Designed miniproteins, single chains, continued (4). Designs and how they scored, part 112

Each design is a single chain, and the fold is of that chain. pLDDT is the mean over its residues in the fold that is shown.

## One batch from the design tools (miniprotein)

Design m15870
Fold by ESMFold2-Fast:
Structure m15870 (fold): chain A 62 residues (1-62)
Amino acid sequence: SIAEKMVDNVIEQVDKAIELGNKEAADRAVRALKEIIERYKDQLTPEQIEKVNEAIEKAKKL
């Protein structure tokens, strides 16, 4: 689904921001993930929601 693709793309952005140590980019990507979850939570699997939460937690450590 489009929600799944959006989640995967934004998680990739979070991972890249963490790799580069770019906190501002990570914060923007986390905000986008939270908006996607809020809007499309009924279209996402529990596994996808778990991936989002893991990405958010990784970004918090930056």
Scores: mean pLDDT 83

Design m15871
Fold by ESMFold2-Fast:
Structure m15871 (fold): chain A 62 residues (1-62)
Amino acid sequence: MTLEQERAIGEAARELLQRGYSNEVIVKAVNAAIKALDENPDLSPEEVRRIVLETADALVAA
C-alpha cells in the first residue's frame, strides 16, 4: 500500500466520522478498501477513497 492510498483511506474515514457515521460502519468500510487493495494493489487513491465512501453508504442504506 502506498502512502497516498493510506492517506485516502484516512481522509475518507475522517469524513465519515464528521458526517456522523458509526465506528462499526467506518471500520467495515476501511476493511473493504484494504481487502480491495490486497486483490488489486494498483488501485488509485481516488478509487480507494470511493470504495470506503460507497461501502459506508451501502451499509447505512440496508
Scores: mean pLDDT 84

Design m15872
Fold by ESMFold2-Fast:
Structure m15872 (fold): chain A 70 residues (1-70)
Amino acid sequence: SLEEEYDELLRRIKELLAQLPNVIVPDLQTLKRIIDKVFEEKGITSLEEKIEYLRRMVERLEAILAAQAA
């Protein structure tokens, strides 16, 4: 379901943040609150739009980690 995909993306973002040096990784509930504020600021309201945004966040974090590993 879309709700399961949303939760998986949030867990993936948390895992990627944990791989960054000198980053304080928020707990999952705090991360959800931070992301919800970003959605409100950007006018993102639908679950499908939220999932697309989180997919882009994962891609950006993976790119940052790849650059640091080089």
Scores: mean pLDDT 84

Design m15873
Fold by ESMFold2-Fast:
Structure m15873 (fold): chain A 95 residues (1-95)
Amino acid sequence: MVRVYVTESDGRVILMVVASSEEEAERMRRVLLEIPGVELVNRFRASDGNYVLIFEAESEELGEEAVRRLREAGAEEVRRLSEEEFNALLQRLLS
């Protein structure tokens, strides 16, 4: 299962991909890194055992393209969060 959380900060789009397996995480990583202007900024394993990848897209248009590519690659849930909600979720996953 792959879930995607999206937020916007200072004209950039931040995407958090949460995958249940390493194979799903690697698939999503490859798909997003094909898009110029989308960068992997962090990766870790969450305390619950999920794989987490954090990406930054240089613009809202690139963020929309990233979401589209993730949906095509099998992302089951995509949710837009506020910066506060995104940071709160990230903190929980790091715990």
Scores: mean pLDDT 87

Design m15874
Fold by ESMFold2-Fast:
Structure m15874 (fold): chain A 85 residues (1-85)
Amino acid sequence: EEEKKKFEEKAKEEIRKAILEGASENMRHMGELATHLADGKADPSKREEYEKKAREHAEEAQKVDEETKKKIEEIKEELKKKLEE
């Protein structure tokens, strides 16, 4: 039974690290998105370029969220497998 607690603690730590890393990277992309949208509003002549860059950063943020979710699911599956063994 103590072995189960060790696996659970390790999984919790790995999940926490994955969430923090994903959140940090996603926040960076969201910051870039906000900056480009603001630039586009301030400079109408380049609005389309800035809006495109904002969309690209939104897509990268979405990709980071999906990768983070996948990592968390992999950690959960590994924990489940260890607890069943």
Scores: mean pLDDT 79

Design m15875
Fold by ESMFold2-Fast:
Structure m15875 (fold): chain A 95 residues (1-95)
Amino acid sequence: NIKELLIVLGNEEASEEERKKAAEALGELGTKNENVIWVLSQGLKQGVNKNLRIDSAYALGKIGGEQAKKALEEALKTEKDEDVKEAIKKALEEI
């Protein structure tokens, strides 16, 4: 089921509500799985769709832990979009 949730998160045709529900489900599963954290960390990178960057930050905040925190802190240093910065900061506050 994690693969289906990641597909929804990266789907540009999916609604904001659908993507948010997928991000919440990934966080709630509490996977702390390095592969899931790695994929979401890629979603934070420059050149990735803004909505996917926001949703990836939210999911990482819900997962928590040192790897998710580190990915969010690194993304915040290079992010230039104010909405994405706000999403990353909120995610860090949850960890």
Scores: mean pLDDT 77

Design m15876
Fold by ESMFold2-Fast:
Structure m15876 (fold): chain A 89 residues (1-89)
Amino acid sequence: NPLEEHRKQEQQSLEALREVLDETLARVEELQQRDPARARQAVQGLLDNLPTQREMLLGNAQAQNWSQEVIDEELRLFDEFEARLRQLA
């Protein structure tokens, strides 16, 4: 069923995004404990690149005809990620 496969792809994309963001935060938090100066550089680089990453994901979601619900959830995950990065800065 193409609709079921499409929903499965949407969920897989959301799960992959959550994993990447969580892993990135964990690495930054670990780096902050070992080398705060490098952690600040990493956080700034991530924050500077975040608008580009948002545009790329939004463009991909629109090209793949993903649901607005999935797009909204991806943007929400990026908002939470940005907020947590700013706390680590």
Scores: mean pLDDT 86

Design m15877
Fold by ESMFold2-Fast:
Formats: sequence, structure tokens, C-alpha cells
Structure m15877 (fold): chain A 87 residues (1-87)
Amino acid sequence: VSLEELNEIIIRNGEGPPIPNAEEILKQMIKDKSDPVTLPDGTKVSRVVAAFILGQPIDSFSSGVATQGSLSPEVFEAAVKYGLSLL
């Protein structure tokens, strides 16, 4: 999933404004590997990275597992795929 594709899905599902320069920001955040959370595919990323990818507060991952939260299933899946593509 590209940045443009992710932003289109976010807009289509009414889940906020498009994310500008998300790729560069996310690449920096991936370097922070403290306090990991587990994505649905079993991949471990930092809470900061998971929060950015999913557009959710860091505290939403209290169980150490990334949840869908208030995101639609389509946005959640696309955000996870996008974030993993940058690893």
C-alpha cells in the first residue's frame, strides 16, 4: 500500500485528514523499538510506530497487541500493510 493509497482509504472512511510526509516520519519512528506491540501478522514494532500507523493513542495498546480501535477494518488493514512495507 502506497502513501497516496493509504490517504485515499483514510479519507473515504471519514477517519481524518490525509497524512502528509507520513513515509519519512514513520521511517524515523521505526527506529524507536522500546515497549513493543504485536501487529496482527505477529510482527513486533514500537508503540510509537503502531500509534502512528493506526492513528491511535499509544495507551490504546495496553495489552501489547495492536488493536483496530475506532478504525474501519479497511483502514486498519491498509495502515498495517503500509507500515510493514517501510520495514
Scores: mean pLDDT 66

Design m15878
Fold by ESMFold2-Fast:
Structure m15878 (fold): chain A 119 residues (1-119)
Amino acid sequence: MLEKLEELLEKIEDENIKTALKAVISVLKKDEKELEKYVKKIEDYLKDIKFDPSSTEVPEDFSAEELFLLGALFLAQGLVHDSEELKEKAIAYLKKALSITSDELLKEAAELLLELAKK
C-alpha cells in the first residue's frame, strides 16, 4: 500500500491532493510531526468552504476534490485513533468523490484510500 501511494504521489500535480496523500502516507510511516503539518494544511483549506463536521451525510454540493480532501482527513484520523466511525465517514466521502470525478489520478487515489480504509 505505502509504495503504491508514494508512486501515485509522483504523478499528481495538484497541491491539495498531494497534501491529502502525504497526510495518509505520514500515518503509515508513523511520522506524527509530518501528519500534523499536512492535517493543518487540509484544515486551513477547508475553512474556506461551508462544512458541517457533525453531519452524518455526505454534502451534495461539494466538489470531487473537496470530498477527496475530507475523505483523506477522516481516513488519517480514523487510522490514528482506530475509529470505525471516522473510517466509515472516509469511505462515504471517498466513494462520492470517485462517483463524480472525471480526473483519472483522483480516481486512482480515491480507490487506494478506499482499499486502505476497508482493511
Scores: mean pLDDT 79

Design m15879
Fold by ESMFold2-Fast:
Structure m15879 (fold): chain A 82 residues (1-82)
Amino acid sequence: MTFTTMFAGRLLSYSTDADGRVTQANVRAFAQRLASQGVISASQAAALTAALLDTIARHGPLTRDQFDARLAALDAQLRAQA
């Protein structure tokens, strides 16, 4: 399924599995799209992917609310590093 989230001041689409959970494959596709569209750099996309995959490795696939909350935290970190 496809949903929307806020990141880098933009409303962006992302995909989930059939249960509405954000998987490792969904995270990789999302980060690659952001880098290809110039929303973030390739290095920022790699860091975003690593952080989200670490969370999924610890807690399993993310709910939409967990994904939105984690993206908000990562967006704040990226803005602080600018």
Scores: mean pLDDT 80

Design m15880
Fold by ESMFold2-Fast:
Structure m15880 (fold): chain A 112 residues (1-112)
Amino acid sequence: DDRSLVEQEKESLEKVQNSDEKELEDFANNDDNPLLRLYANAVLSMDPKQREEFFSLVRQRISLQEQKLKLREELKKSSGEEKKKLEEEIKEVDQQIAQIGQQIRDLLIKYG
């Protein structure tokens, strides 16, 4: 479920963004949430400027994913020309998600 994945990413971002070093270290050792573990490990290796860049990219991807979910709901109710336009908008959002996703992966490889 794409909505479940977006909510998991939002929760993981909120936890790593609002946590002190000790809380981040505790998250890095949490086996129950692989995404939170990955984000915490990466963030612990980052300086404050690098953390803000990472948080900004994750926030942008979440926003684009939420936009895509909204467009997909509109697509289900659409037909003809409107449907084609929404499909094109979704494709453009997918391209932006992929681009931001690559930047996030590069940071996670470098710091995690």
Scores: mean pLDDT 87

Design m15881
Fold by ESMFold2-Fast:
Structure m15881 (fold): chain A 87 residues (1-87)
Amino acid sequence: SIEEEFEEELEKMLEAIKAGDLDSAIEHFNKMMQLLNQLPLEKQIEMLEKAIEKLEALVPENEAGKTLKDQFIKLLKEELEKLKKEL
């Protein structure tokens, strides 16, 4: 399902962020967002909220990972607020 593919891309993004791998994090973020856009609006909001919770719980391995975690939390929260305004 699209939801399962989204969760797979989310986990890959989280692993890239944890390791401080910016290029991999961006790649999987973009794939995750492409999958998200195929879902109904209410489901997009639910999936982004889940992604933010998982990312906030992530323990980075290094300083680069800490920086990426903070940056991607901000990006996901901005996308979530945009979707909520479309309701």
Scores: mean pLDDT 89

Design m15882
Fold by ESMFold2-Fast:
Structure m15882 (fold): chain A 61 residues (1-61)
Amino acid sequence: MEEEKEKNRKALEYEFKASYYDHLARTYEAQAKVDPRAKEMAEKYRNLSEEYKKQAEELKS
């Protein structure tokens, strides 16, 4: 039971990180219309968001 709780907690932490980086990606995507550097930042945060989503899914079995 404790091990299941820890896995669930880690999955939630990864989901929160994914959501956080998704928010940053959207913010920079909006700025990318006027700043090319913002486009690179948006892509970086998008990739991080997707990586954390995959890690969360793996923990959920």
Scores: mean pLDDT 80

Design m15883
Fold by ESMFold2-Fast:
Structure m15883 (fold): chain A 90 residues (1-90)
Amino acid sequence: EELLFEAEVYLALGEIYKAIGNLDMERGDYKGAIDSYKKAIDLYEKAIEFAREALEQGVEEAGPVIRQAEENLKDAKKNLKIAEEKYKEA
C-alpha cells in the first residue's frame, strides 16, 4: 500500500513536470524545458522503483503503474533530446 501510493505520487509529479517542459518548449524556453524534463525523468524512475518493489511484495496494482511510468519515461527522454537540440540551435 505505502510503496504503491509513493509510486503513484511520483508518477503524478513526473507528469506535471513533463507538462511544464512541454509548455516551456511551446514558449521557446528550451533551457526551462530541459530542466523540467530532467525532473520528470528522475520522478518517473522513482515511480518505477517503488512500483517494482510493491509488485515484488504481491501488489498487482503496481503493474499498470510500472507500464505507465516506463512509457512516460521514454517520452520524456525523447522530449529531452529534442529540447537539447533546440537549445543548441538557439
Scores: mean pLDDT 89

Design m15884
Fold by ESMFold2-Fast:
Structure m15884 (fold): chain A 81 residues (1-81)
Amino acid sequence: MSLDRLYEIAKKVKELVDAGNLEEARKLVKETFGIEDESYINKLIEELLKLYEAFEKGDQEAVDEHIRNIEKILKEYEEKK
């Protein structure tokens, strides 16, 4: 996934969560990453919210950390299959 696309998804997840639309946020993450497991979807939402905050603050170290966390979550899910 491109950095621009990841920012777009993180921003959209933040907007949905702030609006109280948790089901739509979960659906977006499920469709974007191909994940069926609610536990992994929730972990991705948490990391995407932190990633969006890091982008808005211009904190490159935090951006890199949360991208690594997202990649780790996706790898753990793939190994579960």
Scores: mean pLDDT 84

Design m15885
Fold by ESMFold2-Fast:
Structure m15885 (fold): chain A 73 residues (1-73)
Amino acid sequence: MEKKLKEIEPYLGKLSEISGLSKEEIRKLLEEDEELLEEVYELLKKGKIKEAALLISIEAGIRELVEGVEKVT
């Protein structure tokens, strides 16, 4: 996890500009979601920076929606 996050670090600026999220928000999201980190890493490896940024935006939106819904018993 941390190693892939470190490899993504150089792209955080571009991911931030494209997604509209701050670099800190992106780091937090990737640290909390290992599957998202893996998917973003694979997209970046393929040179799909815009797709990676869009995926991050979508996941951030889903997380915000889930947080808007209280605990499911």
Scores: mean pLDDT 75

Design m15886
Fold by ESMFold2-Fast:
Structure m15886 (fold): chain A 95 residues (1-95)
Amino acid sequence: VSEEEAELVRKFLEDVLGAPELSLEDARAIAQALFDYQNGKISEEELRRVILRALLRAHGVEGDREEDLERLSPEQRERVLRIADLLVQGAKNLL
């Protein structure tokens, strides 16, 4: 994934989905995972893990599991789950 593609994903996540500010590295990881999922290279579970890891890191939390969301406020947890669900559903519907 190019830096330009990572920046587009970052802007989409922040401006459209209301995500917290992501690093370009984490936005690139999400973009790469979306491509890999659409090409059958990773599972839906692996895609969801990459997304959760990036969003948790944006909140200063290390982890990639739903149990790690308990370290967030209820409002932050709800947003992270919603964004992850929207991205996974989007990946399923794009091909």
Scores: mean pLDDT 78

Design m15887
Fold by ESMFold2-Fast:
Structure m15887 (fold): chain A 94 residues (1-94)
Amino acid sequence: SPELEKLEKELKELWKEIVEKLSEETLAELRAVLQETIAKSEALESEPTPEQEKELYEATMEKLGEVLAKESEELKELHEKAKELGKKILELHE
């Protein structure tokens, strides 16, 4: 879908902007959150259900948002925009 491709591109560009604005300390905290998420994903005994994927995604986005908000209001706003774009992408995967 052209709309899906556009939203995915916007999400990638937004995360690139977030990464470019990060301090080394905040980047290390984000890596720790992502590593924990990967470990939780790998601990699933079968192919993840849509519900399990959604819960893992929502929990990860909340933790990332907390880390980013500690550094600046600008990063908090960028994360909120990324979360909204991610929700729209998920809604298009029907």
Scores: mean pLDDT 75

Design m15888
Fold by ESMFold2-Fast:
Structure m15888 (fold): chain A 89 residues (1-89)
Amino acid sequence: MLAGVTGSGPASGDEIARAGAEYMKEAGGEVLKTGASPNGGQGGVLARGEDPEKIAEAGKKGMERAGNTASAGYGDSSTPPLAPVGGAP
């Protein structure tokens, strides 16, 4: 199953994605993809794990602790919550 977290705020997109990814890894998630807005206002992380709800909530908390607003999403492995092509150049 897949877990995705998207955050937005005053931090750079890379910082937002990094905070989410670290917390998702601690919750037992395997990070598959990260993405960041070129303008630094948004970041996202997609991870795989047995408990996608727990992993997504951990990522959301990580982003929020970094001073950002975050949204958590989870679903099965065939339909990822993030776009299939990442936009982090």
Scores: mean pLDDT 71

Design m15889
Fold by ESMFold2-Fast:
Structure m15889 (fold): chain A 120 residues (1-120)
Amino acid sequence: MSEEEVRKETIETLEEIIKKLEEMIELLKKEMDPNDPVAQEAIEALESIKKDFEELREKIEKGELSLEELIERLELLKDQLLLLAKWFESQGTPLFKKVAKELKEIAKKLEEQIEKIKET
């Protein structure tokens, strides 16, 4: 792939991830008690990581990142997703286990995209 093609594909991947994170946030807001501190922490954590993905997407669109910097930031976000997935799984509820599974699938998608960038 050309550098331009890999940057465009990365933006598309980030847009898909942002949509999945938004869907998980909306699911938690619908299914959980808004006064539950664990629910508030879960939603805040997902909103925080979604914001990090949105900021990364904007930096790529503006041409502000080298490919090396892009890889570093994607690897950091992947690690954050995996840590968050472990936290959700540790809570032991079926709903949180479902969220943990989705976060692991997103992390795998990021790993696949990182490998494509490395091949450029």
Scores: mean pLDDT 88

Design m15890
Fold by ESMFold2-Fast:
Structure m15890 (fold): chain A 63 residues (1-63)
Amino acid sequence: AAARLAEALARAEELGAQTLELLRAGADAIDDAARTAALSAQAEELARQMDALAAEAQALAAA
């Protein structure tokens, strides 16, 4: 359980870092609609993956 939780947290941290990079890139591309749309789609995908990992980590912590 502890090892699984640590792995889930490590993956969540990595996805969080990638999400922050996309948000910063989006801020830099704010005047470019096509780039902003592409980055927004990637951010939505990463957000879904983060939510899934957070749910898994909570389930492991509750067990």
Scores: mean pLDDT 77

Design m15891
Fold by ESMFold2-Fast:
Structure m15891 (fold): chain A 101 residues (1-101)
Amino acid sequence: SMEKVEEIKKKIDEVAKKLSGLERQKAQMELASTMSEEEKKLVRELAAEALARMRAAAPDDSSLDWGKALDYILLEAYVRAAESGDLLEAGRLVDEAIANA
């Protein structure tokens, strides 16, 4: 639903405002581990859309919020890491998501 999309976007925006990269990573992992299956599906859809937009955009496209698009991709990677039960793998999946963006 549109309400769920806005709710998840607000949660992502709150995490993105953290000053420390480690604090952001911890908050992203915590958010991902508390998500419902419906919210996880929505995050996967947002990440897929963000990745498609980033790949289609020109490097100077000011209409795309590159930071927010990356946050969606990273959150999806954290969801995958949390679902695997392997928190050590989380860093690798995040690094892979960044490298592929």
Scores: mean pLDDT 66

Design m15892
Fold by ESMFold2-Fast:
Structure m15892 (fold): chain A 84 residues (1-84)
Amino acid sequence: PTVIVTGEDGKVYEISVSYSDTVHEVALKLNEVVGITVGELTEALGMKPSDTFAEMVKKLQEKGGSVTLYSLRSKKTYTISVKE
């Protein structure tokens, strides 16, 4: 499965993950690409860093398939979704 990150400029980033990855591990991968932090991701999802990516997929589905968050590092908004 892949996390899809869409910037406010329309640029799309695809990040490969595992269903067994924690939200913390997913956030570290997002941080490398777009500067999103663990705190920013967990706040946007309403989840814990110890929750799994499989749980994140369910949470995103409950929220209509995506969440939007602001990155302090890039000073941009990003939309996070998943492709399986």
Scores: mean pLDDT 84

Design m15893
Fold by ESMFold2-Fast:
Structure m15893 (fold): chain A 68 residues (1-68)
Amino acid sequence: SETERLIEKLKELAKEDPDVARAFGLMAAALYKRQGRVEDAARILIAMGESLGDEKLVEYGRKLLEEA
């Protein structure tokens, strides 16, 4: 899917530049939320949080997934 492909690219980017990956991932998740794609936005946040070791992002994504 589009979301899975985006997550894969963001994980690759996180290995090279974690700050850029975080910013891009957050922007993509916000855009998906605006489109009503709440589950996809949550999946991006969880995947990025796990890749970056950011527990707060993982928790935010999981909470968003429960509301979807």
Scores: mean pLDDT 83

Design m15894
Fold by ESMFold2-Fast:
Structure m15894 (fold): chain A 62 residues (1-62)
Amino acid sequence: LAELGERLRALTRATLEDPYVSREAAIQAIKDMTARASRTLSPEQRAELQALADELIAEIEA
Protein backbone atom coordinates (compact mmCIF):
# COMPACT_ATOMS: atom_id res chain seq x y z
CA LEU A 1 0.00 0.00 0.00
CA ALA A 2 2.74 2.52 0.96
CA GLU A 3 4.72 1.71 -2.21
CA LEU A 4 1.61 2.19 -4.36
CA GLY A 5 0.89 5.47 -2.55
CA GLU A 6 4.39 6.72 -3.39
CA ARG A 7 3.87 5.73 -7.03
CA LEU A 8 0.57 7.63 -7.22
CA ARG A 9 2.17 10.71 -5.62
CA ALA A 10 5.10 10.53 -8.08
CA LEU A 11 2.66 10.36 -11.03
CA THR A 12 0.75 13.38 -9.64
CA ARG A 13 3.98 15.39 -9.25
CA ALA A 14 5.11 14.49 -12.78
CA THR A 15 1.72 15.54 -14.17
CA LEU A 16 1.89 18.93 -12.43
CA GLU A 17 5.54 19.57 -13.47
CA ASP A 18 5.32 18.42 -17.12
CA PRO A 19 3.05 20.41 -19.48
CA TYR A 20 3.18 17.52 -21.99
CA VAL A 21 1.59 15.05 -19.57
CA SER A 22 -2.18 14.86 -20.13
CA ARG A 23 -4.11 15.62 -16.92
CA GLU A 24 -6.98 13.44 -18.16
CA ALA A 25 -4.64 10.51 -18.89
CA ALA A 26 -3.00 10.88 -15.45
CA ILE A 27 -6.39 10.92 -13.69
CA GLN A 28 -7.44 7.81 -15.62
CA ALA A 29 -4.14 6.06 -14.74
CA ILE A 30 -4.69 6.81 -11.03
CA LYS A 31 -8.25 5.42 -11.26
CA ASP A 32 -7.06 2.28 -13.10
CA MET A 33 -4.21 1.63 -10.65
CA THR A 34 -6.55 2.16 -7.68
CA ALA A 35 -9.22 -0.19 -9.09
CA ARG A 36 -6.65 -2.90 -9.91
CA ALA A 37 -4.97 -2.76 -6.48
CA SER A 38 -8.36 -2.75 -4.71
CA ARG A 39 -9.00 -6.32 -5.94
CA THR A 40 -6.25 -7.64 -3.61
CA LEU A 41 -6.73 -5.27 -0.64
CA SER A 42 -8.85 -5.43 2.54
CA PRO A 43 -11.91 -3.13 2.78
CA GLU A 44 -9.98 -0.76 5.10
CA GLN A 45 -6.97 -0.62 2.75
CA ARG A 46 -9.33 -0.02 -0.20
CA ALA A 47 -10.92 2.95 1.62
CA GLU A 48 -7.47 4.38 2.45
CA LEU A 49 -6.25 3.97 -1.14
CA GLN A 50 -9.45 5.49 -2.57
CA ALA A 51 -9.14 8.50 -0.23
CA LEU A 52 -5.54 9.03 -1.39
CA ALA A 53 -6.54 8.69 -5.06
CA ASP A 54 -9.37 11.21 -4.59
CA GLU A 55 -6.93 13.70 -2.98
CA LEU A 56 -4.38 13.35 -5.78
CA ILE A 57 -7.04 13.66 -8.51
CA ALA A 58 -8.25 16.86 -6.81
CA GLU A 59 -4.67 18.22 -6.89
CA ILE A 60 -4.39 17.53 -10.64
CA GLU A 61 -7.81 19.16 -11.24
CA ALA A 62 -6.89 22.28 -9.24
Scores: mean pLDDT 78

Design m15895
Fold by ESMFold2-Fast:
Structure m15895 (fold): chain A 78 residues (1-78)
Amino acid sequence: SKEEILKLLEEAAERLLAGEPWDDVVQRVFEKAPPELQGEVLRLFARFTELYDRHLQAGLSREEAIRAALEEVKKEIE
């Protein structure tokens, strides 16, 4: 469901903000996703990464870029 995907994205953002490596966070959240949602989770992480990089290039801190990217991805799936 959209709610399950939102929860996984919020968990990923929280882990990234705690300083966990990007690849470890992606792997863990992907493994926690139901098989039917794994493809959608990968697509949304690609979008999240794109938005994160864009915000970093705009001069935001890592923390600000993570939070901004999360909010934008959430709006795109609601």
Scores: mean pLDDT 82

Design m15896
Fold by ESMFold2-Fast:
Parts: sequence; structure tokens; C-alpha cells
Structure m15896 (fold): chain A 83 residues (1-83)
Amino acid sequence: MEEFKKRAEEALKAAEDRTVAQGEKYISELEKIDPQKGAEYRKKLDEARKLAENPETRREGLAQMAAIVDEAKKEVERLKKEK
């Protein structure tokens, strides 16, 4: 049904936008703790986002973005334990 197809496309766009927003948040936190690592993750996120803009590499780009965000989140959580 066309409704399912439209919802899937909207869900992918929403997930992409949400992933970018979360990535920006975690990378900004990481930059406060470790500026070098934060800058590195920012570059990786931008590169993955460019891949997601190309229809041929969209799925690959989205997967890379999600992986980068997860990695940045884990780094922030690990560094927050240091008091």
C-alpha cells in the first residue's frame, strides 16, 4: 500500500534528521571533554551524511551515521565517568 511506502520514506527522513541532531549533541559534548576526538567524529559524521545524500549510497551512509553516533555516545559516557 502507498501509505506504508510513504510512512517508510518519512520515517527514514525523520530517523536521519534525528540521528544528525543526536550526533551533533554527543559530538559537542565530546568536544568539551576531548576537542581532538570531537573534531574527528564531526568530520566522520559529515562524510557519512554526504554518502546518505546520494541515492546509490544512502543506506550505507545512514548505517555509518548511526554507527558514528553510537560510538560518540559511548565515548561521552566513558569520559563522564572520569571525575
Scores: mean pLDDT 77

Design m15897
Fold by ESMFold2-Fast:
Structure m15897 (fold): chain A 57 residues (1-57)
Amino acid sequence: MDPAREAELQAINRAVREFMDEYDLSPAEVGALVTAALAAGARSAEEIRAFMEAQVA
């Protein structure tokens, strides 16, 4: 596995967990937001987080 991609996946997992805790979302709710972000072309943890924040704000 590419070390840069592995680090990015770990960053995404951390961002998702922090977002779930911060906004009191269920795993199903945050999972749907992550899926939508990826479908919209988000690739990094920062892009996924920005997309999720835009959906809940």
Scores: mean pLDDT 78

Design m15898
Fold by ESMFold2-Fast:
Structure m15898 (fold): chain A 86 residues (1-86)
Amino acid sequence: MTEKVQTGLLESEKTVEEVLEELKEAKEKKEKVPEEVIKRLEEARKLFEEAYKLAVEKIGETELLKKRREEFEKKVEEAKELIKEI
């Protein structure tokens, strides 16, 4: 169970990396990147770290961990949507 949870968190991390790459491209084009997008990505990373901590403590897949992962994915999705508006 812990291994499966860690795999899911790694997939979420990959999504964050993709969003960061889009931010770098927008910055290189001298487009104004909203600070709110950066804040949401930082919040997503914090939620990811909290979820990972729960997984490492062998709590396994609990409803609490699942909710935190969903919240993390939602914040990443919101940040990605804001980047597309740029």
Scores: mean pLDDT 61

Design m15899
Fold by ESMFold2-Fast:
Structure m15899 (fold): chain A 71 residues (1-71)
Amino acid sequence: MDQQLNEIASQIGADTYQRLSQVTSREEAQAAAIRLANTVLDLGDSQSLDQVRAAGQAQADALVAQARAAA
């Protein structure tokens, strides 16, 4: 389970960084992606991998929308 959870967190973090780096600074994108990856890891303690992935993607979409609105 730990390996799959780490992989999901890494994938969501990387995707979030790529999306955010197009609308905000590289440093802000990296900080947001790291925070989201940590949130995904924390959710893994109480939720299924599918629920964690869905929640992570929803949060990533929200972060990108916030960055676009602020730009």
Scores: mean pLDDT 81

Design m15900
Fold by ESMFold2-Fast:
Structure m15900 (fold): chain A 92 residues (1-92)
Amino acid sequence: EAEALIAEGIEHGRLGQAALDAGDLEGALAHLEEAARAFAAAGALGSAEGLALAASAYFAIGQIYREQGDEEKAAAYFAKAQAYRAQAAALA
């Protein structure tokens, strides 16, 4: 169910934030990727909320890469975020 995937994504988002607070960028990226995966899966089941949350997670990953100076990876993740945001807007 989409709700279970959203709950899974929220838990990974929480763990990602805890990793960022601890200065663990690698752990934060891993958890944010899992959050985005779960939210995108909810979106594939028709959840506009899942698509919007996937966009937010990919945007957060892009911001981390931009802060580290990896502009190519940042641009790729921002493009994913824009695509999911557009899909969410089309459903809502």
Scores: mean pLDDT 88

Design m15901
Fold by ESMFold2-Fast:
Structure m15901 (fold): chain A 66 residues (1-66)
Amino acid sequence: MDTLVIDRDLKEGTTVPYHIRAGDPERVVYRQRIETGGSVFTRSTTIDVRAQKPGETVPVSALKVD
């Protein structure tokens, strides 16, 4: 499996650590559900695991909507 999808309800400004493990897929996708101005949408943040080493931790930030 080339991609792992993690569906998380992340709050704006929250950083979630993702710990890279040996044998992880090439991509990890975090989905964040956002409500703004009465609209609801999903934002995806993609981590390229191939650019990381096993044992590294990557911060995944739920950024504020501008």
Scores: mean pLDDT 63

Design m15902
Fold by ESMFold2-Fast:
Structure m15902 (fold): chain A 95 residues (1-95)
Amino acid sequence: VSPEVLDADVELTLAIIRLVLSKKAFEKAKTPEEYKQVIEDLEKLIGEFRELIARLEELVKTGDPVARSGLEVARDILKEAENLLKEAQKKLEEM
C-alpha cells in the first residue's frame, strides 16, 4: 500500500470520528448558538471531505483496492454530513 493511500485512510477515519461527534452535538443541541457550532463544524468537515474525495479519485486510477473502498466510504459519509447540515440549518431557522 502506498504512503498516499495510507494517509488518505487515516484522514478518512478521523473525518468519520468528527462526523460522529457532530451527530452527538446535534442530538444534544438546545440553543441557537449550539446549532450554529454544529453547522460551522459540518461545513468545515464537508469541505475537507470534498478535498479527500478528489485525492481518492486520483489514487483509484492506480488500481489500488484500498483507495477504491475508501472512495466509496467517503462518498457515503459526505452524503450523511450534507444531510445532517441541512437538518441543523432547518432547526436553526425554526428557532
Scores: mean pLDDT 85

Design m15903
Fold by ESMFold2-Fast:
Structure m15903 (fold): chain A 75 residues (1-75)
Amino acid sequence: MIEFKPRDIKEYTEETAKRLERILNTPITVSDETKEKLGLTDEEVAELIKQVNDYAEAQKPILERVKAELERRKA
């Protein structure tokens, strides 16, 4: 069960921003053994990494909107 308070919005925004920053700044790699077991090519691995990065970038505008609302509430 989720219970919301005004302070919780800031906490979730900061935590989510840190998670997205980590995803964007952490290179994702797949071991050669894992690639062979899954039958993935280097091109397929690169495509998966790109999709993860694209998803993380798509989440940034939502965080910026939440941050803007928090700043408006401070004013």
Scores: mean pLDDT 65

